# Designed miniproteins, single chains: the designs that were tried, part 19

Each design is a single chain, and the fold is of that chain. pLDDT is the mean over its residues in the fold that is shown.

## One batch from the design tools (miniprotein)

Design m678
Fold by ESMFold2-Fast:
Structure m678 (fold): chain A 66 residues (1-66)
Amino acid sequence: EERDRRIFELEVEAALYYIKSAIYKVDAERALKRGDVETAEKSLKQAEEYNKKADELDAEIRRLRA
């Protein structure tokens, strides 16, 4: 069941990218609350990049499960 192990590893990696994305979204919200728009914008861009990586991994997992 090497395929099951590979899918599990990809699931963990995707979950970690979603967590990183969520952390940066929280950082952006906190920055906005203190009026730091520049930091908020940078954090949101980072969150989008991590979310995109997670979505790409999820797509790969779906293909492997087909």
Scores: mean pLDDT 86

Design m679
Fold by ESMFold2-Fast:
Structure m679 (fold): chain A 107 residues (1-107)
Amino acid sequence: MAEAAREALERLAAAAEAAGATGLAAIARGLAAAMEAAAAIPDLDEAQAVLTAAAVATLEARGLAEHQPAAVSLVDDLAAEARAQGRPLVEVVRAWAERVAAELEAG
């Protein structure tokens, strides 16, 4: 699961960069870097905290701190979906990344 989620996020980052969506590309890279750690955490709230911290830290490091509220909201929404569906957070992240990457590549 973690490898598939990383591949989907790397695809999303590349598609976002090509589209000029620099904030989304940075968020995708931050999430990709944390996927293995998040996949190893059985508690959804702890996995969410790790993903949120990684996205926020990546945005800060890249001078894109203005996108931090959007990153927090995104991870909150993905975690809420995972909780509502009884699915692992990393699977929800993978599905989201594949969907958004495909939309960016089509438009």
Scores: mean pLDDT 88

Design m680
Fold by ESMFold2-Fast:
Structure m680 (fold): chain A 55 residues (1-55)
Amino acid sequence: SPEEIAREAEELLRLQDEQVRALRDPSASEEQIRELTRRVEEAARRLQRLLEEYR
């Protein structure tokens, strides 16, 4: 649904925002950055699947 696609897109943007902040933060651990990257990739794949389903 458009609402679900919008919600997943918002979550992806939030995770990307956190990833950028972590990359800019010299105190962030490499493990935290890798975990955030993993979550961004999973959210992007989830959004892609929803978009493909409704095409």
Scores: mean pLDDT 83

Design m681
Fold by ESMFold2-Fast:
Structure m681 (fold): chain A 78 residues (1-78)
Amino acid sequence: MVTLKGTLLVPNTTVSAATTAANKAKAELEKQGIKVDVTLTATADGVQASVTVTADSKEKAKQGAIKLGNALMDASAP
């Protein structure tokens, strides 16, 4: 198994919006065998996400991290 860890600041969002986006992405990824753990912290500029992605291969872990990052950035309000 491979584990990737990272931190991402999602600007112009709320913990509620980021939680909804993260939970949706997590559900999709876990169906594919990719385990996701996300900790969200409110900041003055948006939400800081601390992310752990675990998969059976480096490629799956990388794909999971990319998909989760995109979902969180989509939580940034237009």
Scores: mean pLDDT 81

Design m682
Fold by ESMFold2-Fast:
Structure m682 (fold): chain A 88 residues (1-88)
Amino acid sequence: MEAQEEEVLEAIREAMRALDPVASNAEVPLLVGGVLRALGHLLDGDPLGALEALIETLEELARRSENPELRRVAREQAERLRALRERL
């Protein structure tokens, strides 16, 4: 369980690092809300719920952001996290 939680936490860190250079102030509330939901799931011992919450947030960013670079990165990270979820 702890090993899976650490893998999910690392995946969250990698997604945030990929988004950081392309995210602007307009995207921060949605991104922060998604990360807080994911961290809440991890604190409850639910790593799958954490991944699902972050995937949903990234898919929303990919649909709604006016920044095409952010949409691309969010889509790529959502696909990566879905692959991780299938392995857990």
Scores: mean pLDDT 79

Design m683
Fold by ESMFold2-Fast:
Structure m683 (fold): chain A 67 residues (1-67)
Amino acid sequence: SSAQAKANLESAIEAIKQGDYESAKRALEAAKRLDPSVKEYVDKAIEALEKGDKESAIKYAKEAIKK
């Protein structure tokens, strides 16, 4: 559901802020499964995490929440 996707996106942002990228990736992937409409932003957030770009990862996760 969109509400559960949003909760996972919020959890992902918190995990990114704490440097827990494994938990962040799991939460982002869960959000994408629960609400495929956020896929574009979630995929961008995961790419940013793989590159170590914490700021971009948070930005894309926040954009996914707005959708």
Scores: mean pLDDT 85

Design m684
Fold by ESMFold2-Fast:
Structure m684 (fold): chain A 63 residues (1-63)
Amino acid sequence: EERVALIEIALGVLKATGSKELTPEQEKRVIELIKELSDEEQDYVAGLSPLARKLVEKAREER
C-alpha cells in the first residue's frame, strides 16, 4: 500500500544520507503513518530494519 511505500522511502533516504537517527518531526510523521497500517503491514515494516521495528513498537504503544 502507499503508506508502506512512503515509510520505505523515508527509511531509505535516512540510510542513504548516513543519518543515524530521525529528527523528532520525522519520527512523529513515520509513527503517524504506521498507526494507520494494519497489523500485518506493521509486522512487514518492523522486518525492514531495527529502526523500523522500534518505530512500530512506539506506534503500537500510542494506538
Scores: mean pLDDT 69

Design m685
Fold by ESMFold2-Fast:
Order: sequence, then C-alpha cells, then structure tokens
Structure m685 (fold): chain A 117 residues (1-117)
Amino acid sequence: LPVSALLVARAEVPADRADEVAARLAAALGAAAEEARATPGVLSVVYDVRVEGSTVTVTALVVAETPEAAAEATARLAEAVRAAAGDAPVEIRVLASSEETARLIAARLPDAEVEVA
C-alpha cells in the first residue's frame, strides 16, 4: 500500500520580507518537487506556500510506493526549505502514515519533529 508524509515548515521572518521569503521558498520547492517526483517509487508531490504576517508556512505532501522513497523525497523537500530560508529560523514537522516511514524520515531529518498520523 502507498505511504505518505506531510511536511509542514514554518519560517519566522520580518513581515516586510515575508513575500520575498515566500517567493524563494516557492521557487526552491518547485525545483525540489520536480526532483522528488523523478525519484523511483514516488507517486505524487504537492506543495503550498502561505504568508501569515511574519510567518511563512510551507506544506508539502509526498505519496510514495515505499517508506524509503517517501523518506528520500521528504528529506529533499526539507533541505530545500532550509536552504531557501537562509538565516530565518525554520521549524520542520512531518506527519507520516506509518511508523516505518516516520523512523526513516527521522533518521534523515534529526532536527525535525516526526510523528505518525
């Protein structure tokens, strides 16, 4: 059965810079999502970038045939978010559809909060 992982990343930035940071995150996620979709076993990657005052929120959903493919794609998206955010503090959370998927993601993203949904 397919597995899924929902990535939620929140970056705190000055409100006057939020649209600029959101544009950088959207561009980086577009490239990372294309690469993730090219990964064997990845079935779907969708993402959204939202600005709420001084907070930029990224949501990305990965659907894959295997926990390993889901973990690789999710890690790629998380690294793209961190790189594009630059010096802005970023909190990353992941909700995985299975314990094995969560464990593999946690191993690749030690600073992220990983939970089973």
Scores: mean pLDDT 87

Design m686
Fold by ESMFold2-Fast:
Structure m686 (fold): chain A 67 residues (1-67)
Amino acid sequence: AREHTQRGLELINQGRYEEAVEEFRRALEEDPRHEEAWLALVMALQRLGRDDEAAALAREGAKALAP
């Protein structure tokens, strides 16, 4: 989870948002409760203008992170 999240953040810094989305999704496949990956994935989707997907994912992440 952390390794994919770090790679995704590096890709964001490079402007490679589509590849960052893939890395954050991989992080969440390994750890669905990795809060940083949920937040970063939502941010990357917003940077791509995929606002509907970002909103749906924020809702899904809130459910996954619930106690």
Scores: mean pLDDT 79

Design m687
Fold by ESMFold2-Fast:
Structure m687 (fold): chain A 91 residues (1-91)
Amino acid sequence: GLEEYLAREKAVAPQIAEVVKEALDRIRSLPGADPDVIRLAENALKEAEKGFADAALLTLSVGRVIARRKGQTEEADILSEAAAKVSELLA
């Protein structure tokens, strides 16, 4: 139910923030990473740090789509991996 979902989200929030931060750090280390892709990863981290796991997951997924469209293949793969890990933590 909703109460169980909210309890789960709160319990895994630090782990979600860590996953998103690691993804952002990896993207920032890549030469030529697109500023829009970096900004979306930064927004996902802010959402994760506030405990808004679903919002962070959606922002990571949007970032992946934008990265793919811009030819940022490695950045898109990093965001896809992060989204998968966040989804697993919420399951």
Scores: mean pLDDT 87

Design m688
Fold by ESMFold2-Fast:
Structure m688 (fold): chain A 86 residues (1-86)
Amino acid sequence: MMEERIRELRRRMEELAREAERAIEEGRFEEFERLARELAETFRELARLYREMGDEEAAADYERGARALEELPEREKEYKENPPPS
């Protein structure tokens, strides 16, 4: 059932988000990159399921979130490699 799959994906999303936040906090950018990518994949799967259910608005929101997550590791790496002077 799509509803059950969405529930499973939302649980996974929460777990991945928590781990990604921890990875950033600890400066583990390689792990953060992998987690952010997996979180983006989870968002794309949610978008696909919501579209199948006829919820195009929710699908578009999740697709937008996935793109933002895919770009996020590059920005975090840039900051780590070239931190601003202080």
Scores: mean pLDDT 76

Design m689
Fold by ESMFold2-Fast:
Structure m689 (fold): chain A 70 residues (1-70)
Amino acid sequence: SKELERKLARKNMALAIEQGSLYFLEQLLARSTDPARKAQLEADIARTRQHIAELQSEIKKLENELEKLK
């Protein structure tokens, strides 16, 4: 259905944004020398990775639903 396709497109866009954020945070962590800043970045990276995993799970469920309609 077009509704499932639109939901899938939105989730894929959100995933791309989160993956970009993860890359940016990892680059900041690699350049950081301050222990407090490193700890904050590691926490932000962990949160971003968790959100990416959730989005990937949601995308797979939507893809499976869309496949059943073929």
Scores: mean pLDDT 88

Design m690
Fold by ESMFold2-Fast:
Structure m690 (fold): chain A 65 residues (1-65)
Amino acid sequence: SREEELRRLAAESLREYARRAEAAGLDEDAKILFDAADRIEAGVPLSDEERAQVRAAIDRVEAAE
């Protein structure tokens, strides 16, 4: 249950960044973040490459604002 709650919170955080990416016109980054959120919520681990893409997407969203 705690692990499910942590996964839900992580997914919510990524969806928040994804919405901000959409607002900034970063459609590809929004897709990366929404896809990652769905996988994390489902308990599917992200690959190292996917984690790197998520970090890069977050960095781009933060740089745009």
Scores: mean pLDDT 86

Design m691
Fold by ESMFold2-Fast:
Structure m691 (fold): chain A 62 residues (1-62)
Amino acid sequence: SSMVARARELMARAIELFRQGRFDEGMRLLDEAIALLPPSQRPEAAARGVGAILLSIGDSLD
């Protein structure tokens, strides 16, 4: 659906913001993306977002 396509766009932008250390902006886009997804897809999208944050934090600890 068009909403799923928009959610994928927002997820890609959120992940890029997390890679840049822009966690507040990334979290806003992640929340918007999850809200656009069917309930069945929300847990996996949230887990992917959290994974991107953890990878960004890991890079900062190296």
Scores: mean pLDDT 78

Design m692
Fold by ESMFold2-Fast:
Structure m692 (fold): chain A 55 residues (1-55)
Amino acid sequence: GGAEDARRAGYEAALEAGLSEEEARRVGQGTQKLVTEGGFSAETAAALGRANALG
């Protein structure tokens, strides 16, 4: 679903940015929470997660 897609997008962006697997999992979880708890769309959450991973 959209929340899982957002989690994966944040995780992958964090790994591409050079973060550790543990840090990437945290970014992915935060991105998923933007959908499930924050009310953001999966697309918006993925973009925010990516921006956070890249600085």
Scores: mean pLDDT 79

Design m693
Fold by ESMFold2-Fast:
Structure m693 (fold): chain A 68 residues (1-68)
Amino acid sequence: SAAARAEIEALLARAREALAAGDRETAQKLVSEASQLTEQAFLAGQLSLEEAIEFGREIQALRDEIAA
């Protein structure tokens, strides 16, 4: 759904802002929340498989940046 998509995108945007500010703990928390919401939205039929895969890739890329 558009609402689930917007919420995931907002969490990822906030995670990037936290990472840019050097706050890796907050960034990691927000990425975990985005990951959980993506899974829940997919299982609820609110995201297509393609959308879930795209968000999953974005989440993984951000996790890699936090770990670097």
Scores: mean pLDDT 88

Design m694
Fold by ESMFold2-Fast:
Structure m694 (fold): chain A 70 residues (1-70)
Amino acid sequence: MSEEELLEKVGEAGRKAAEAAEAGDLETAQKYIEELRKIAEEARKQGHEGAYTAAEMGVREVEEILKKKG
């Protein structure tokens, strides 16, 4: 998978996770956090450092939203 494809997946999963977290839908938010973590692992294995960093930052941002809404 290309870095561009991974970055598109990060954007989509991150957006859905953040929307779910803001809505208080913890189950959906956690599902997309798991998808972001899988994308990060794939990006790291393929040497796509930009996509890896984007996915990891996405996870942290969603976790912070969940803490604020908690």
Scores: mean pLDDT 83

Design m695
Fold by ESMFold2-Fast:
Structure m695 (fold): chain A 49 residues (1-49)
Amino acid sequence: MEEEIKKLGEEARKLLDELNRLRVKSQTEDYSDEIAEVEKRLRELAEKA
């Protein structure tokens, strides 16, 4: 169970890193849909944490 909380924290961190990477890439290509999906996923995880 403590490992479950740690896993949620790691997932949130990975999603934040991916969001930042997608924002940088969006300077050269359109990643607006991918960014929106990651943001939605982060919001869902925040509600569970």
Scores: mean pLDDT 75

Design m696
Fold by ESMFold2-Fast:
Parts: C-alpha cells; structure tokens; sequence
Structure m696 (fold): chain A 65 residues (1-65)
C-alpha cells in the first residue's frame, strides 16, 4: 500500500541521514540502500526489509570498529 511505501521510504531516508552523520562512505552500504529504495518503489517490501537489515548490520559493524 502507499502507506507502507511511504514508511519504507522514510526508514531509508533516516538510514541515509545516519550514514551521512557518521561520515560513512561505503559502496556496499550505498548499494544496499539504493536497492532497498528500488524494492520499496516496486512494492517488494520483504526484499526491501532484508536489504535494509543487511545495511544496518554493516553500519553497526563499522561503528564497532
């Protein structure tokens, strides 16, 4: 639904802002976020959720290093 798409896009925007705030410039994280946005726009919320989960795991790994 459009509500679910908007929620997904908002989550992606928040994650992109966190990445910018942390000064992270990682091509894998950038690719995952881009693919997640494309998945949300295509209505594949399950794929978007999995891609965002992978991006968040990489962000947490970098924050721990």
Amino acid sequence: SSVEMLAGLAEIEELEEEVRRLGIDDPEIRRLIKQAREAVEAGDLAKAGELLRQARELIEKIKSE
Scores: mean pLDDT 83

Design m697
Fold by ESMFold2-Fast:
Structure m697 (fold): chain A 62 residues (1-62)
Amino acid sequence: MAEEKLKELLADESEEIQEIAIELLKAYKEGDIDKVQELALILRERLSEEKLEEIQKILESL
């Protein structure tokens, strides 16, 4: 569900960005805080604030 929501939200973004977002979701589920921070920094540079807020909502629903 969460992975599908991310793919739908980022369907207009590059495959690279979609993969980074999925890795962020996995790291968040695993509690890998260092990896979450690293991937979040990459996404902040490449995505709009609106999309970042939607990603945060998806993560918070876990």
Scores: mean pLDDT 81

Design m698
Fold by ESMFold2-Fast:
Structure m698 (fold): chain A 99 residues (1-99)
Amino acid sequence: SLDLILRWIALQLRLIGLEFELELLKKKVEELGIKDKKVLELLKKAEELLKKAKELLKEAKKYIDEGKYEEAEKLLKEAEKLLEEAEKLLEEAKKLISE
């Protein structure tokens, strides 16, 4: 349905934004010489969640194209949850990153 494709587009945009934020945080960590293990682990976990969300969104689009809307909706909901978890980890990493 149109609602599913619009939801997929919204989640794709959110994924792109979070991937960009992760790369900016990685660059800041490198530039500041941050070796805090908790910061590095948060960024690594966020990256793993974003990679999984990306694969789920790719599979969801395939189901949308095939008219398998129930399967697509389940994958979109799972991807959204992973993106929410990644966002929380990135926010925690930001709070721990010193000037």
Scores: mean pLDDT 89

Design m699
Fold by ESMFold2-Fast:
Structure m699 (fold): chain A 137 residues (1-137)
Amino acid sequence: MEEKLREAIRLADRALDLAQDVARRGSPEVSSLATSAAAQVDQARDYARRALEEDVRRYSVLALKYLADASGNLAEATELAAREGDSELVRKLAEASRLVARAAGLLAEVAGDDDESRRYLREAERNARRTEEIARS
């Protein structure tokens, strides 16, 4: 349990760094979406840290929700960066999206069998697949 939470936090930290890098380098529209994703990943990290000390299931589900929200903003940012022809930002956003989906998977395992956690995990995984398809085109 603790190892999965700590790994999810490490993956979220890496995703946050990438989202912040994209926010600094992107167009105003890409930057806005990446900034929103970064804020959501940061909130997910805070809840994952709370899960280490408090109600593991409750705070893991909350962390997972914010990662699912971040995955949506990363997917939209990826689509926009691709339309703008910025292949470097597309690759960074796809990597951030993969890290978010991996962290979401670990948090879903920690949260256990819960309808909300399954829904949020599916959302994060769907968005990661979408960003990867864009990055390969």
Scores: mean pLDDT 90

Design m700
Fold by ESMFold2-Fast:
Structure m700 (fold): chain A 59 residues (1-59)
Amino acid sequence: MEKLEKERQEIAREIGEKLREIGDKLDEVINRGQQAKQQYGREVGQQTLQQGLEELKKE
């Protein structure tokens, strides 16, 4: 019984970690898009953001 309980806690922690990592990746993608927009204009910023979001979707 304790082993099953520990496995559940391990899985819950792993899922929580992955959700947090996805959030961090989303922030990175948005920031990269904004930076590209500032340096190269709206069109490049939009393409950079779209590509980053599409890569995240495939995960």
Scores: mean pLDDT 76

Design m701
Fold by ESMFold2-Fast:
Structure m701 (fold): chain A 92 residues (1-92)
Amino acid sequence: AEDERLRAELEESVKRLKERGFDVKTAYSLAATALALRYIGDALDEVIKENKDKKDLSFEEFAEKATEPFQEANRRARRVIELAGEMEKEAL
């Protein structure tokens, strides 16, 4: 189910980039990078949202609370990069 959603997001992004004149390889590289960065940004936003009522959160406390969300974001980022590589080969 997650792979199907990631593939759909990649296909949509690649289609838009190809319409803008990017070649297949560049389109997949850009799409994968953009999605990976978006997942990291979403994880940061979630940590901030969950700690909005803690005005003086220390760096150490923030790092501890950020660990699991960033690990999950990194897992998704790695997976979208892997899927982009597979889909690029399929598009040949």
Scores: mean pLDDT 81

Design m702
Fold by ESMFold2-Fast:
Structure m702 (fold): chain A 89 residues (1-89)
Amino acid sequence: MTPLERAKELMRRMREEVEAAPEPAALTETLEVEPGRRLVAAASTDVDGNVVGAVVEIEDGVAVRILEVDVPEGKHLKSSKEHAEALAK
């Protein structure tokens, strides 16, 4: 399993945990790929009560790329991406 595949699986599991939570929740997990490079998997409940997830690539403490975004069907994608990116920061 690649680090990215592992981060995506971790994000999905955290989304399930947040969705099952009785109250709004936020979860993050960091995977070190190599010194100075890491993947952050994140899942949270947004302000509307929707569960969102993201995987972000961090290089030398800076977010360089969003690798995956998982948002509820029919939800406004831009708003959900911005929220997930902020959570991963």
Scores: mean pLDDT 70

Design m703
Fold by ESMFold2-Fast:
Structure m703 (fold): chain A 58 residues (1-58)
Amino acid sequence: LVDEGRRLYEESKILRDKAIEALKNGDTETAKKLFDESDKLYEESGRLYTEAFRRRVD
């Protein structure tokens, strides 16, 4: 769970960087899609970290 959460977090950062690059090139449609995808992965990462912490406490 922690390993998967970290992987998703890193992937979200990569997508965010790509979104910023697309925005600099004037490709606002691609940038919006990449930002949305990055946000989704970031939220999923946080959920997995929370689940991993809960399992450790048990």
Scores: mean pLDDT 77

Design m704
Fold by ESMFold2-Fast:
Structure m704 (fold): chain A 68 residues (1-68)
Amino acid sequence: SEEERKELLRLIGEILDEIGRILDLKRELEKAEAAGDKERVEEIKKELEEEEKRLEELKKKLKELETK
């Protein structure tokens, strides 16, 4: 249906946005590690863990829509 198509596209968009955020954070992590900024490293690691959990939740929702 049109409604299912819109929801699928919305979830795909959110997944792509989350992947982008994770890649940006990984790049920032490498820079912080190279600079020896231990406080920044810990902050970014925490943010990465939260974003990776969100990505897994979005992937689960996408899979549930595909298996109906």
Scores: mean pLDDT 85

Design m705
Fold by ESMFold2-Fast:
Structure m705 (fold): chain A 95 residues (1-95)
Amino acid sequence: SKTITVTSDGKTVTVTGKGTYIDPAEGEFEADSITLDTSEDSVVGLKLDEDRYLVVHVLAEKKEARLYLVDKDGNTTLLATLDLSKKSSVTITLS
């Protein structure tokens, strides 16, 4: 498993898991780091294990990134909201 770190403007959220990225348009992919910005709404998932996903949802109009834990039953827990009004980007890094 990997340490998954989501950062914006000095604020950091950390989870652990497999770290396989999921793009709704591309499917599964691997990357050490990706950056999402407030140019448009976007969603990326990260597979943590067989049953759990981290979802990072950028809401461009609100200038927010919302981080959710999604379980096998589709239940969604909001872990954090990151303010993107000063730095218009959020970075996801795997280590």
Scores: mean pLDDT 86

Design m706
Fold by ESMFold2-Fast:
Structure m706 (fold): chain A 100 residues (1-100)
Amino acid sequence: MSPEDRELFRRVVFMESELTLLRMHYHILKKSKIPLSEEMEELIRELERLTEEVLRLSREIEALVRAGKPVPRELRERVERLEEELRRLTERYRELLREE
């Protein structure tokens, strides 16, 4: 396995960690029974969709890495795209939390 494929796998694991923390915060908010804004509810739906995409990508990359196979360029490009989407979503989530 190339050093580049190991780095890519570490990046995906980091995204999973970030998404897990965001989802934990959401579950705490949901349990508080405080009404969430429509904008926050939309962001939570985006978070859930992004989480599923990252988990699917993680499973694909992990299977390739365990089999000693190279990770295709298409999957590398998906990692980069999802990292950018997560960064933007996390920033927007923090901004909305400051307003509520």
Scores: mean pLDDT 78

Design m707
Fold by ESMFold2-Fast:
Structure m707 (fold): chain A 78 residues (1-78)
Amino acid sequence: SKLDKAIEEIGKIAGISPELIRKNLDKKLSDEEVEEILKKYTTPEQIAKIGRILKELDEETAEKLMQALAYTLKEKAK
């Protein structure tokens, strides 16, 4: 599916296992928390590459995937 391909590509860009992103697809974070986490744990180049992948997804799926990514990045940092 488009979602599975996006998870694999984003995981590769962020240096995170796709399985960890998938387990966190049900996690909820505010837009402010997502922005803060991404700014702290990713580079502008990584954000640009991720943004291009997300444009291929519907808005709801893209938002869910960004929340899952941010949550996974925060958990990995603990």
Scores: mean pLDDT 84

Design m708
Fold by ESMFold2-Fast:
Structure m708 (fold): chain A 69 residues (1-69)
Amino acid sequence: SIEEASKLEKEGEAAKKAGDYEKAKELYTKALELYKKVLEEEKKKEGKLPIEREIADKLRIIGLEISRE
């Protein structure tokens, strides 16, 4: 779910702040995969929800964080 993905993203941020970049990257990658799944599920629905754009934005931001580590 989007809530589970958000939780993993926050855990990744905490790991990054603690200096554990390997753990942060792993957690961000897991969050990214969950956000992708939520986006795919939303695409199955008729019409576009604001949540689809929010998830797309999250995918871009997390992807950048992974690339910087």
Scores: mean pLDDT 72

Design m709
Fold by ESMFold2-Fast:
Structure m709 (fold): chain A 62 residues (1-62)
Amino acid sequence: SEAGEHAEFAGAAGAAGNAEGARRSAKLSDTPEAMKAAEYGEKGDAEKAAEYARKASLLNGG
C-alpha cells in the first residue's frame, strides 16, 4: 500500500539522518509502526528503524 511505502521511506530517511523527511513520511502513513520507524531513525538506530518500517509496510499493505 502507499501508506506502507511511506512508512518504509520514513525509516530509511531517519536512518540516513533525514529527520524532516522521516517525519513527513511517517505523517503520511499515520501508523504507530511508521512513527516508531521515524523515531528510531532520528535516534540513529538504523536497525530498529528498518524493522519498524518493514513491519508498517506489511501491516498496511500485505
Scores: mean pLDDT 65

Design m711
Fold by ESMFold2-Fast:
Structure m711 (fold): chain A 66 residues (1-66)
Amino acid sequence: APIDPAEVARALGDMALGLAKSMLRQGVDPEEVRAFGERVAEKLAEISPEAAEHLRQGLDELVAQA
């Protein structure tokens, strides 16, 4: 079955967002969580700018609610 690199990038972004939620739940500083997420988004942007933007939007929502 063909694997779409953009779909893989989105799945990686979703996993990073899940990890970010877990980090916030465990009391990690929102600034550290954002820094982690931005590093992942930078890497994802090389494959899929849409996956990177999806991750960044999710991080913004999580940090705003923290």
Scores: mean pLDDT 82

Design m712
Fold by ESMFold2-Fast:
Parts: structure tokens; C-alpha cells; sequence
Structure m712 (fold): chain A 51 residues (1-51)
């Protein structure tokens, strides 16, 4: 279960990629608990915005 998080050039957004939808769900839940907002989402990738 592997998740990659990458900061985007604007310094406010984060791209999260996972190998499975389940891994992505777990990662998104952790970021949302920290105050991050989901801006864009696919099956295995999401873009989050800093709180």
C-alpha cells in the first residue's frame, strides 16, 4: 500500500497518488483530518488544497 504526495509549484496545493482507490481514500482521510480540502479527485489521484 503505497501513496505518493507531491507539492505543486503554487505552494498551496498537494497532489496525492496511490496504487489503489483504498490507499487513496486512507490518504485523503488523513489530510482532511489535518484541515486540507479536496479540490480535484480521480480513482487513484487527488489534488488537495492547504487550509
Amino acid sequence: MEVEAEGLPDGRRLRVRAKSPEDLEAAIARFQAAGWEVVERSETEAVLRRP
Scores: mean pLDDT 77

Design m714
Fold by ESMFold2-Fast:
Structure m714 (fold): chain A 60 residues (1-60)
Amino acid sequence: MTPGELLLRAQELVRQVTDPAERARLIAKLQEVGKITDPDERLKKARELVEEAERALARQ
């Protein structure tokens, strides 16, 4: 997956998070990942964000 594809996946997962505090936290992380200019770091952080969002959904 490209960083862009991972960020779209993260956005999709974050929209499904029902806890407002957890959703706000994940949105803030999504914005921070979007500011990363290094493509390798962006890819790494995008993957971590997808995993965090999946864990948040699993806890619902």
Scores: mean pLDDT 79

